# Designed miniproteins, single chains, continued (4): the designs that were tried, part 78

Each design is a single chain, and the fold is of that chain. pLDDT is the mean over its residues in the fold that is shown.

## One batch from the design tools (miniprotein)

Design m14699
Fold by ESMFold2-Fast:
Structure m14699 (fold): chain A 80 residues (1-80)
Amino acid sequence: AELDRAIDEFVEAAKANDVEKLKEAGQRLVEIVRSLPPEERRAALDRFQEALKPIYDKLSPEVKKLVDEVFAELRRIARA
């Protein structure tokens, strides 16, 4: 439930081109994923990727950069 809400907030911030909220939501999302058991982190990454897939190409370059940074961090956490 908390993970789904964090993903939804991140997606809405990305759609709104709200860089400040996107940074805040991204940090919260990373913290939530870090708190999950290792077996759940991969599923969380997949859920985040599916949520962003339909909107990614329409995002501004600045928002894409922040999205890519969050993806990179989540992939690092999921591999550990």
Scores: mean pLDDT 84

Design m14700
Fold by ESMFold2-Fast:
Structure m14700 (fold): chain A 60 residues (1-60)
Amino acid sequence: MEEKKEKAREIAKELIEKYGFNVSFDDIVKKIVEETGLSEDEARKIVFEVIHEYVKELRK
């Protein structure tokens, strides 16, 4: 269970790093679903969490 979520987080990070915040939310969600098999709902939650964590890390 945790493995799929960690992989999803890595995918979100890679896409954000590569394209900046110009990559669409739906594109990230679609990529996560395809690579991990998570539902769209779970993928959306993970993308939201990654963005929140990224912002939090920058504010350290």
Scores: mean pLDDT 75

Design m14701
Fold by ESMFold2-Fast:
Structure m14701 (fold): chain A 80 residues (1-80)
Amino acid sequence: SAREKALELARKGAEAAKAGNPDLMRQYATEAGRVAAEGGDPSAASIAAGLVFKQGYDGGNKEAAFSAARAGTEGLARAA
């Protein structure tokens, strides 16, 4: 489902944050938003953004986590 795919991309974004790669984190977050919008599940983008923020934040890269979550919600807004 679009929700599952978006969440998987969000998990990859969180992993990138833990590795200290903010560019990859933003890329995955943005893609998660696009996938959710394409699948007709706008709530999935919000859930994915929250997951990236929480997992990235818990991993110690708060700024990257926040940036990625912002990019994900921006991707959804642009696709709408």
Scores: mean pLDDT 69

Design m14702
Fold by ESMFold2-Fast:
Order: structure tokens, then sequence, then C-alpha cells
Structure m14702 (fold): chain A 115 residues (1-115)
């Protein structure tokens, strides 16, 4: 358990940095407890905050494994992010949000496309 190992290391003064998204099991648990709209909202916020590409790609891969997005959608999202084509990434999020009926997320993605 990475959280338990981090807590022990912090207690010994070896680190004060919390583990940020380095454990696939933690990501999987968070995504398994999330709705498809919740996962897409998380991706939207990470894209807006310009989170690192490795973290974005990993979340997309786990969402694909859980069946929250299709393999084709996951491939397109990963390719857009790897190519710094954030406009295409937001277009894919808009399409997914509209398919799920998430008007709030669709409006957010549409706003990002117009800026």
Amino acid sequence: NILERWLEAKKKGLTSTPPIVDDDELLRELLEKSSPSGVLGMLYNMLIRKVDKETLIRIIEIAEELGLISPEEAKKLKEAIENDDYKTAFQILLELAERLGDETLANLARGALND
C-alpha cells in the first residue's frame, strides 16, 4: 500500500510529498467509484490545469479498462494529448458528455473549445 509506505517515510522525515497518482490501484479504485460523467469531469479539470501527459494518459487507460470509454475514444484522446492537440481532446470530451447527457460538462468542454 503506497499510502502506508508514504506515511511511514513521512514519520521518519524521509519525505513530506504525498504520493500523487503514482499507484494504478489507487487510480482504479477512484475511477471504479466514479460515474462515467465523474471520470470525464476529472479529465476536463486536469486538461484545464495542464496536468502532465503521463497522468492524463494513465487515467484514460484505466477508464478504458473499466469500460467507461471505448478503445477507439481512448486512442483518440491519448493521441490528441501526446500531440498537444488539446482542442481535439476537448472535442472528444464534448462528444462523450453529450452522449452521456451531461449538459454541465458539455457546456464546460464547449467553452474550452471557444477560448
Scores: mean pLDDT 70

Design m14703
Fold by ESMFold2-Fast:
Structure m14703 (fold): chain A 100 residues (1-100)
Amino acid sequence: SEKEKLLLQMDLFRMSLDSEIFVLQRMLAKAQAQGNQQMAQQIQEQLQYLHAVRQRLDAIIAQMRAETDVDRVARLHQEAVGLFLAANEKVVELEDSYLA
């Protein structure tokens, strides 16, 4: 069904977000080992943000599973897409800072 396709896309967003969190946790460990306190702080703030996005994504998925109205499912999906795109943009900005 269309709803099942959108839910599969949500699972892919969740997996992508978990992958980004994993990379940032490793970057945090490296920044801490190198004594780069400024970079460690920036990574910690980004991790807190991604955990909040992950938590909101789980709430949206639960709402989508319970929702029977196709238009409301589509609206919830669009909210999740917006959250995912915003999260990805912040990760790219941090990675650019780390590599500079």
Scores: mean pLDDT 84

Design m14704
Fold by ESMFold2-Fast:
Structure m14704 (fold): chain A 87 residues (1-87)
Amino acid sequence: MSLDELKEKVVELIGEENLQELAAMLYKKARERKEELSKLSEAEQLKLLDEIVEESFEEFLKKHPLSPEARKALTEFLHKVKTAQPE
């Protein structure tokens, strides 16, 4: 499944507004840790991005209880986004 196809499924299951809220959370956390990211190796950057994704996802789930199907789709989407953006 392509990243675009997975994004469409996530939008269908959780809605565009909720996906935008999660994206805003991710962007804010990445921005706050930008200085740390710039000092890290590629492997360490990927690890910190993993932490940012996990923290944002946990905060999002506390506000927006998701069905098991929606949670799975969102988890797969976040994993693909992380893997495609190693910097």
Scores: mean pLDDT 73

Design m14705
Fold by ESMFold2-Fast:
Structure m14705 (fold): chain A 64 residues (1-64)
Amino acid sequence: SVYEEALSLIRKVVEEKLAQGLPREQAYAIAHDTAVDWLVNEQGLPVSEAQTIASRALQEVVDE
């Protein structure tokens, strides 16, 4: 599903940014923005729906 792909993307970006030495909160912000951009530009979703999906996916990653 689009949600599972967004979740996978967020996990990948968070892992990458943390490996680069970024603080956790900055890694989360970059991952969220990356997921929104992907959902809007590649999946064709409206910004409001993309933000909702990205925020829910990020919350699952944060709660892990």
Scores: mean pLDDT 88

Design m14706
Fold by ESMFold2-Fast:
Structure m14706 (fold): chain A 87 residues (1-87)
Amino acid sequence: SEELKKKIRELRLKRTQLENELFQLLLERGFSPREAMEIVFEIRELIKKGDYEKAIKLAEEHVPGEGKKLAEEMIELEKKIEELKNA
C-alpha cells in the first residue's frame, strides 16, 4: 500500500538522520571521516544481522554517553522497518 511505503520511507529517513548524528559525533571525538564512516557502517551491519548487544557496545565505546542511546534508537527503527515490510 502507498501508506505502508510512506511509513517505511519516513523510518529510513530517520535512520539516516541518526547515522549522520553518530558520524558527526565521531568526527567531534577526533576520528577521520573514513574511520567515522567505517564505524557507522559496522554498527548498521550489526543491527541488520540482529547483533544488537555488539552494536550498542561498539557505539558506546566510540561515543561514550551518547553512543548507546543512538544505537538503541537505530535498533528500534530497524525493528519497525522489518515489521512493516513483513506486514
Scores: mean pLDDT 88

Design m14707
Fold by ESMFold2-Fast:
Structure m14707 (fold): chain A 79 residues (1-79)
Amino acid sequence: SELIETLERAARYAEEQGLLEVAEALREAIRHVEEGDYRGAASQAPVILVFAEELRRQGLDELAEALRRAVAELRRKAG
């Protein structure tokens, strides 16, 4: 799943940067997606979107855009 691959890439980067709360939010979103709980996954969107903006500020535009698209997909599937 491209959705899970994007969330996993973002989680690994957050872990490498020591952003443990952000990494936890991303891993919770992955767990919810794997369970089919898109509403639970989408509840993490505010934290994930703040992180996407931080990635853009660091010049990681591809990952930031992929993460924003992932959040949009989670919200669509949540209803």
Scores: mean pLDDT 89

Design m14708
Fold by ESMFold2-Fast:
Structure m14708 (fold): chain A 98 residues (1-98)
Amino acid sequence: SQEEKIKELIERVRELLEKLLAGEISPEELKKRIREIVDEAEATLSDEDAAKLYWEMIRLLSEAMEKSTDPEAVEALRELIQEIAARARALQAKKAAA
């Protein structure tokens, strides 16, 4: 069910990004909800699976950034990409050291 959990979290990210692009949620609400997904991933997934999820999240966030015309949304997406990329790199560094 780790694969099912990753799929569930990715679908939640997709839904949040669709809502952001539709103007249904604020950039601040997106940041809060994405951080909650990251915290849930770290609590429930292995480091390897969390890293895989983080790189897929970065791909989706980057795609949403390209589609967004709202400067506040673009800045929020950029901040999230940087935060999640740092977490993914830290997990990969930990794996390489083990």
Scores: mean pLDDT 86

Design m14709
Fold by ESMFold2-Fast:
Structure m14709 (fold): chain A 85 residues (1-85)
Amino acid sequence: EAETLVELLERAIKAIEEGVKAGLSPQQIVNILEELLQEFAENPSVSLDQKRAFAAVMAKVMQLVLQGKYEEALKILEEFRREVE
């Protein structure tokens, strides 16, 4: 079955949390997030509006991760997750 936007946001949160815990570089964490974004972009069961919204959120999150602002990045993902079902 197609992954929900909520499940994908949970995967993004986990990628940042586990990546930081594992000592991954900001760039390595961004690479994982880019793979998640690509999977979602290629999902035919997801609307263009949902793809656009997720891409916009992920662009902000990736910028914060590259700056080492992991707590701020996680807050943005958690807020967006709470606004979706």
Scores: mean pLDDT 81

Design m14710
Fold by ESMFold2-Fast:
Structure m14710 (fold): chain A 69 residues (1-69)
Amino acid sequence: MEEELRKEVNKLREEFKKAEEASDVQQGRDILRKLAEVLEKLSKIDPRYQPELERVRQLLAEIDRHLEV
């Protein structure tokens, strides 16, 4: 349901903030991946989530480029 997806997004945002504070790049990447999945589902219901989805995808691509040798 949309409410459950919105609550999941809020949880993942808070978890990402904690990963940033801990400087845990791998954990932050895993959280962003989960956030992208939830945002993709939400953006199909409400296109207003599309810009946030694109931003998360850009962050993931940047992190992946830094982790790959």
Scores: mean pLDDT 79

Design m14711
Fold by ESMFold2-Fast:
Structure m14711 (fold): chain A 75 residues (1-75)
Amino acid sequence: MEEAVEDLLEMARLIEEGIEDPERLREMEELAERVEPALEELRKATKPGELPKTPFAEALLRLLEKQAEATRKLL
């Protein structure tokens, strides 16, 4: 769980810095694969309309916020 939190934060950092080359894209893909099982466990525990207040959920919210910011800058 803690390792998955660090992976989510690293993904957020990569998005914030911009994916400029194939190496960065590969790092993102590897991190996404590593956090996928933890995301499934979070989905099983999540109630509709509520996100659990865990370090993993906080890191996921940060990742989603950074993705939304990056998308808005491109649009």
Scores: mean pLDDT 68

Design m14712
Fold by ESMFold2-Fast:
Structure m14712 (fold): chain A 89 residues (1-89)
Amino acid sequence: SLAERIRELAERAVEAARRGRLEEAERLRRELLEYVRENAPQLSDLEIEILEGIALIVRGVLLVIGESEGEALAAGIRLLAEQLLEALK
């Protein structure tokens, strides 16, 4: 389904960010946002908000890891992204 495909992209983006794969995570984040944008009329407002939240958290992780600073902040952002993915279940 549409929701399953978007969820797969979100899970892959979070996992890539968690593993420090910056370029892969950014690519998947962009793919996720584009897919949400193209299919927004078929998604609930809550689903859109959660997915945009995941994309924002992935971006935050990429920025922190890219600077090689804020390990505790990066860990917190990863945990929040995982919690948002859980909310989609």
Scores: mean pLDDT 65

Design m14713
Fold by ESMFold2-Fast:
Structure m14713 (fold): chain A 119 residues (1-119)
Amino acid sequence: MEIEAEFEVELEVVTADGKRFRVRLKITIKYKDGKVEIEIEAEYDGPLRDAGLPVREARVLSAKGKINGKDAKVKVEVRAEPGRLELEVTLESDDYKITVKITLDAEGLRIEVKIEKKE
């Protein structure tokens, strides 16, 4: 079984001092023969003074995704707390449901992927 999922999410992030910047996340997940490969690209549209800037709020500006080259339904939930950003992306097609949870905090970056086949 071979599955390739790709999604792109654009976020607006507001820091505790009221500065705003945009983050674009592009994630590609490939599953083949019991092996998984994950590629993550993150882009910022403005100068970051410090990678440790506390995040106050975040909102989703856009989201799109594909499963096996076909457009998927994409649901994105974002939660921001001081020093923590959590993003949950669900991609759904007729054959698959893929959930990706991304957490960024002082302890680092954590990514959890769940792939479910719909028969």
Scores: mean pLDDT 77

Design m14714
Fold by ESMFold2-Fast:
Structure m14714 (fold): chain A 60 residues (1-60)
Amino acid sequence: GSLLDTLSAEKQRLFRTLFEAADSDRDGTLSDAEIAAIAKALDLPVATVRRIVAEYQASL
């Protein structure tokens, strides 16, 4: 179980959609600006989303 698994199913789906949209080069890497945009959309702290992104990237 990752930090992502603690979110609602709706926020988990939204995160995956936003991650795939932000990862325009398809290398699994996001910029600080893209992480901040995801954090705003999910209504989560940027630090929390950075942790989710790192855990999600490690699972790819």
Scores: mean pLDDT 77

Design m14715
Fold by ESMFold2-Fast:
Structure m14715 (fold): chain A 89 residues (1-89)
Amino acid sequence: VIQRGDTDERTALLIQRLAKDAGYDASEIPVTAELSPGIQKFQEDHDLSVSAYFDADLENAVKEYQRLHNLTVDGIVGPKTLEALEKYK
């Protein structure tokens, strides 16, 4: 699952999918820009994949997606939410 506090490649893909579902570019999603450079440096220093941080704004975007698709509104990208994201690709 993908949830608040995650900083992996799956979080970046989630942001892109949510942006597409909302009908706009992923760059318009207010991902925490102030944290992104620091998270990227941390990931580089520890030989990890650079990816977007799952912050409170992204959690709210997930909750709105869940509401629009009649899913459990918990802000956690579990199997049901992933299935919906793949279906509406």
Scores: mean pLDDT 57

Design m14716
Fold by ESMFold2-Fast:
Structure m14716 (fold): chain A 91 residues (1-91)
Amino acid sequence: DATTYTGLVLRVIGHELDARRAIERGDEEAALEEIDRIYEVGLEALRLGFREVAELAVEKLRELARLAEEKGMERVAKYAREKAEELEKKL
């Protein structure tokens, strides 16, 4: 189920992969949408008591920020960092 520990982990990884592909092809709008999805899964994980999944979401958001910065996508990089910081404050 999508709300189990394993389901939430797979959702974080799936959205991370889609975000990486969007960044690689220069699709800023798609990258921002996938970053929002990772953040939403992290919040749901916290609501359900799966702190480790929320920590994974923070890690993946920080990795995406670095990748976006390397690709010159500063708006995506900034947004991913902001979402990572916001989620980490809730841990």
Scores: mean pLDDT 90

Design m14717
Fold by ESMFold2-Fast:
Structure m14717 (fold): chain A 70 residues (1-70)
Amino acid sequence: MEPTAFDHIRQGKAAEAAGDKETAAQHYLRAAEDFLNMGDKIGAAWAYRNAYKALGKPEEAIKKADEVLK
């Protein structure tokens, strides 16, 4: 059974707290895909934004969130 989008968000936050930005971004990206599969564009946009911000790419974060919310 695959973990939920919320499980991935919790794991992403834990990785950020530990300073592991790459692992945090991976968890947030998985959460974004799970939200998209559920039809939750707002949740997906939030998760994409956090993933790319964790990677130090705020421009990409804005672009991905905008694409999802259309």
Scores: mean pLDDT 80

Design m14718
Fold by ESMFold2-Fast:
Order: sequence, then structure tokens, then C-alpha cells
Structure m14718 (fold): chain A 64 residues (1-64)
Amino acid sequence: MEEEARAAADKLKAEGDKYFEEGKLEQALRKYSTAAAIYDSLGDTEKAAEARANAEKVRAKIAE
């Protein structure tokens, strides 16, 4: 279950990257935010911080 959760978070982060590249900012934000929450739950603070940083970049773009 924990390995499945990590794989799900990795997939969500990758989907976020794709949506961000496509300009689908709100979808990218949701994917990154969900991935960060899963990484935090797993104690993977480094991956959670990366996903959160990506979410902040998306929020900055939405605010433009």
C-alpha cells in the first residue's frame, strides 16, 4: 500500500508536469498539490517539497 501510494504520487507529479506544459494550470496545480500531500504522508519530505514548489510556480502563473 505504501509502495502503491508512492507510485501514485510519482504519477500525479508527472501528470502535473504535463498539464503545466500544456498550459492547463488549474489541473497542474491539483496534480502537484495532491502529489505533495501523498509524499508528506509517506514522510518523503524532499519529494513533497519539490511537488509543493511546482504547485507554487503554477499558482504564480494563474495569478498573472
Scores: mean pLDDT 83

Design m14719
Fold by ESMFold2-Fast:
Structure m14719 (fold): chain A 97 residues (1-97)
Amino acid sequence: MESVEPEKLFEKLVPELEALAKEGRKAKLRFLSVDPETVEALKELAEYARKLGHEVEIVEVSEEDLEEEIARLAAEHAARRDEWQATGELRVSLAVA
């Protein structure tokens, strides 16, 4: 749909990450981006998430592969969501244009 600006992504994820931290839960986040400017913004989010006790990985992908990688990660997350929730870890993979 619409490209999510990094600032809007912060607005959506920060409250969720803070809620998880208050519950004593840890998240493992993966961000995929093709844009160097977006990667720099994601580094700021990664530092904030790490201060809350979460783990963050930023993956640079090609524009042609972005949609395929999004679909693969979404399918893997959906398939393993119950297993990961049972372990007390939350894994989230997001693509940011």
Scores: mean pLDDT 67

Design m14720
Fold by ESMFold2-Fast:
Structure m14720 (fold): chain A 81 residues (1-81)
Amino acid sequence: SDPMEQLVRAKPELAEILKSYGLPDVMTRSEMLTAVGYYALEENQVDWEKNIVTILGVELDMKKDPMSLIKFVESHTELVE
């Protein structure tokens, strides 16, 4: 099965952010990644020159590790399958 289509539940800190946008705390990994990305953009937490995204006080250097956002989602969610 496609890992991006697996249902995940946001941990409390991430769930509170999703709730502020009227989003559920359970969605597919792909939907979760999209929601987190939109949150970062809306809060102006992106340094476009350095490719750094800041979420929940954590700086993700997309230039050093392009997978850092996916890893962030994995560390802040739990599988519900």
Scores: mean pLDDT 76

Design m14721
Fold by ESMFold2-Fast:
Structure m14721 (fold): chain A 58 residues (1-58)
Amino acid sequence: ANSLADQLSEIAIKRKSGEITDEEAEEKASKLLSGLTTDEAAELVSSSVNSVLKKSES
């Protein structure tokens, strides 16, 4: 959970910084989420909501 949440956050940060393209980030995030159970996905979303909000604000 923590490792996956960290990877998801890093993908979002790299996309925002321009280290990777939006398309690359979506692909990485999609692969990360595809292996998760519903509960694990919900926990990651909850854990990462602040990152999403920050991205929306910036």
Scores: mean pLDDT 68

Design m14722
Fold by ESMFold2-Fast:
Structure m14722 (fold): chain A 68 residues (1-68)
Amino acid sequence: SLKEIAKPLIEEGLVSEDTDLEDEEELREIIGKYLVKKKASSETIAKFGRELKAGKDAAELLKEAIKL
């Protein structure tokens, strides 16, 4: 479940238990904030931003971001 995968985001204070992780726009914002919290490289942040703009599934991108 996406909610189980998002446990690190709750620990970082980026989401609450009430956050709708099925809202694609909210999920896109959370991914960006998480990458910044993880100190991801500018290249990684730009790559994720490009994929989000290209309409790639935000839930799939969140799984990739958490694996970093």
Scores: mean pLDDT 72

Design m14723
Fold by ESMFold2-Fast:
Order: C-alpha cells, then structure tokens, then sequence
Structure m14723 (fold): chain A 90 residues (1-90)
C-alpha cells in the first residue's frame, strides 16, 4: 500500500541522515501525486531537492523535465537525482 511504502521510505531516509523537514516534503509530495495533484507534488519534490543539494541548477533542470510531461526527460531527471544523492554520501 502507499501508506506502507511511505513509512518504509521515511525510515530509510532517517537512517541516511535526511533532515525531518525534507522527509516530510517527500511524503507530502508522494501523497499529492497519489491524489492526482501533480503540480503540488512537483513543488514539494523541488523543495526537497533544494534542501538536500543546495543546487539551484539541478532544481531548475528537474522542474523543466517535470513541466515538459516527457517520460524520457522524467527518467533522466530521476537518474540525475540518484547520482546527486550518491555523491552527497561519498
């Protein structure tokens, strides 16, 4: 279930040292997405990225990918986010 998946995600993010404020943004974003409020989900996810990375250029790249509605651009944005997260742990 979504609620169970979100609880697992919260616990993983806590173990990884993600701030509680950023965790709440991602949880609320996922709930908004599940409710079909894609614009609110986008805003919450972009704020999460801003808090985690401090990289405004990355935030802008992800925003443009989400606004395009292009599935390939969304996949590329997700790849860049995973790579950025991996670098923060190095």
Amino acid sequence: SLEKDLEEARELMKKLGVPEEAIELVIEGAKAEAAGDLKRAEELYLEFIRILTGDEELVETVRKALESGDEKLREEANRLLREAHARLKA
Scores: mean pLDDT 73

Design m14724
Fold by ESMFold2-Fast:
Structure m14724 (fold): chain A 92 residues (1-92)
Amino acid sequence: SEEGFDKVLEAITNKDSELLNEVSDEDLLEFIEKLIKFAESVDLPKSVIDKLKEASKKPVEEIKKKLSKFIETESSESFEDFLEKLAEALTS
């Protein structure tokens, strides 16, 4: 849902990983799918897109755990930089 997408963005923007607990599994997967579509639309490297697609196939619990850690520990200079770092974090 749009509300679930907004919750994930709020968690990332505010460095509030606990907010992810309010996001449904379906909304989290929809968020990852939207990131993949954005990455494809701005022609990010195939390696980044492939990693995001690989991440979307993982158990939601694993995605939430990795995303939570990423939100708490990483910073990015741009949304594209954020996506590259997130792709690495979700597949490492």
Scores: mean pLDDT 78

Design m14725
Fold by ESMFold2-Fast:
Structure m14725 (fold): chain A 120 residues (1-120)
Amino acid sequence: SEIDEFIKKVNELLEKAEKMTDEEFREALRQISNIIKELAKKYLTDPEKQEKVIKIIDEFYERLLEALEQGKTPEEVRAIADEFIEELKKVIDPNSDIAKTIINILRAVTRLVEERLEKK
């Protein structure tokens, strides 16, 4: 049930994304990053795996913010997402509920960034 509350918060931010200013969109990405890190801290009991996942999430969102600032192509943003998803799969079992949840959120965020870059 607690995982559902994290998913709900992410979905509320995603639904509002089309109407957001560039500043609001960057802030929404930061909020989603924080939600995923909280999810990882709660559901990953192995401290080493938790630390690695948090670092991957931080680096992923940093790369997305840079992509928005630099006006990268949707294809370049998709390649970034694919790279970080593959890094996640090396750290956590991709068949676990937590891994599936995080990966789905990263893919959803990537799609919004792609759409945002196409609109510019």
Scores: mean pLDDT 84

Design m14726
Fold by ESMFold2-Fast:
Structure m14726 (fold): chain A 58 residues (1-58)
Amino acid sequence: GSLDYAQLLRGLKLNDEQKQSLVTLSEDQLQQLTAEDLQTRFKLSVGPANELLAALQQ
């Protein structure tokens, strides 16, 4: 649920703006995100983007 996602975001090396943007997304929106979307729209580095996608695919 939402609690697990919030804990995931706390574990990632993200800035405050990135965390605020990502926490507002629905599960459906998160499943549609690509690594490119995370890097271009949310300004994540390659490492955090790939870690988030791997966690969302579990």
Scores: mean pLDDT 74

Design m14727
Fold by ESMFold2-Fast:
Structure m14727 (fold): chain A 80 residues (1-80)
Amino acid sequence: EEKKKKEELYKEYKEKLEELQAKINELRLTNANPEETPEYQELVKEAEELLKELETKHPEILKKLQEEQEKKAEEVHKAL
């Protein structure tokens, strides 16, 4: 039963982070100075809070999410 909760938490945090990232990226594409928008600042804060919460409560989930994020960044940049 505990395994189901960990899988649910991973999926929930993954979806939240992906949604925040998508919104941040949309603001970067549609605004010349996205960092000056209150919406951008709030989204960045939410992402930072989620990462801190994961680090404190679920470090294993954070590691998986970071690895996935790094792979996505590599795909976008085609650096490899």
Scores: mean pLDDT 73

Design m14728
Fold by ESMFold2-Fast:
Structure m14728 (fold): chain A 61 residues (1-61)
Amino acid sequence: VEELLKQFQQAEQEARRLATQGKLDEAVVAGNKANELAKQLPEDVRLKLGIPEQMSPARVG
C-alpha cells in the first residue's frame, strides 16, 4: 500500500505539473497511470487523498 501510494502521488504530481506546463498529452498519460494505481489502493486511502470513486456498477450478477 505504501509503495503504491508513493507511486500514485508521484504520477498525480507529474500529471498536474505537465498540465500546468501545457503538456496535456503527457498529463493525460500520467493521469491515467495515477488512476490505475488509485484503483489498487484501499477505499479509505483514496478518500483521504480526495480521489473520486463515484462509479455506478454496470452489471450486477
Scores: mean pLDDT 69

Design m14729
Fold by ESMFold2-Fast:
Structure m14729 (fold): chain A 69 residues (1-69)
Amino acid sequence: DAAELGRRAAEAGAAGGSGAGAATSAPMVNQDFGLKEGQRRGSEAAARAHRGELDAEEAAREGTKASEA
């Protein structure tokens, strides 16, 4: 399911960046905002895929991009 795949990717990205936790102390305020923004972007990609605007591959790519953002 395109929406599910994109959402999973976005959550994994956000969790990976946050769950790596060791880095949360130093860049906490600035990077934490970036990670949350990336998660939101990935969720938007999943929603667009759910509406049929993107296919599963596009949603997955956007989720991966959110993980890197």
Scores: mean pLDDT 54

Design m14730
Fold by ESMFold2-Fast:
Structure m14730 (fold): chain A 101 residues (1-101)
Amino acid sequence: MITITQSPKSVTVKEGSSATLTAKVTGNPPALKIFWYKKDKKTGKLENINFDPRVKLEIDRENNTATLTITNLKKEDSAIYYSAAVSKDGITFSEGTKLTV
């Protein structure tokens, strides 16, 4: 069994700044693959943001942590953001971070 602890639980930042979210994975996954999702406010659907040009992703395999940094934040970036880890048992989602810009 794997678990994801995401921090912070909530963060408020100024428009034009950046925000950093961290996911820590426990349960010794054989490979650390983390996907990041933004919950769409209109549809409630999770949108993958790993390939967004404003997003910087880093993985620390030694500490089983992944960080997401979103730059040049706008009011429309206010949302709940989730991390997800993939294992042989399926996909595990974090409890998320509420970002307010």
Scores: mean pLDDT 80

Design m14731
Fold by ESMFold2-Fast:
Structure m14731 (fold): chain A 91 residues (1-91)
Amino acid sequence: SMAALAAALRAQHAAMEAAGVSEKERLAARLEAQLALARLLGAPEREIALLERMLAAVRAAPSAREAKRRMIEVATEVYGEDPSEALASLE
């Protein structure tokens, strides 16, 4: 089921890119999927709160560049690390 979920998310992201969905909207969709999965797997509340804050920051941002910058700020505030390390902690 996890392999099927990963394949479905990959296909969705590829379809969104092919359909011309903005980078910011694709980023929000990825965070929504990660948040849903984190809740389903019973991830620590700190990790769920991080994803919720990142999603809110992305949605409020005027551009993909600003969205990524705000995600870095949120991840740094929560973990003191870059966002790739914070995202990896959910694996």
Scores: mean pLDDT 73

Design m14732
Fold by ESMFold2-Fast:
Structure m14732 (fold): chain A 80 residues (1-80)
Amino acid sequence: SMEEIKKKERELVILESTLGILEAAIDFLEERIAKLKADPNADPALVAKLEKELEELKELKKELEERIKELKKEIEELKK
């Protein structure tokens, strides 16, 4: 129904907005890690901690991307 489509489209907007924020956070963290790795005086423990946080954020991104992909397919099927 049109109401179900609108509900899913609203959920999609929220998830895509969340993904955009997460992508920005990942990009910022990657840049920060790169700058620290270029500094010979950087604390290796701090670099390792940030790399772990980056891996966790990338995992969350993959989960969000899969949900967005699934939701887009659900919307497309409802429009047929």
Scores: mean pLDDT 88

Design m14733
Fold by ESMFold2-Fast:
Structure m14733 (fold): chain A 71 residues (1-71)
Amino acid sequence: SLQDQIQAAVDELNRRAGEIIAEGRREGLSTDELVRRLEELIKELLAKITDPQVKQTVEELGKRLVSLVRG
């Protein structure tokens, strides 16, 4: 279902973004470098999504994640 596709995409974004943030903090990455890696992840996820509502959800959540990391 569309709902299942949205949930799967959100779970993938949250899991992979969490890994990037945890690893980046462990490595002492700057905020700008963390943001760059998160933007690359979001671009990768959007490229493999075909449904426009799933794309919209991932894009909006990705923007909020980047904003939170930037402060």
Scores: mean pLDDT 88

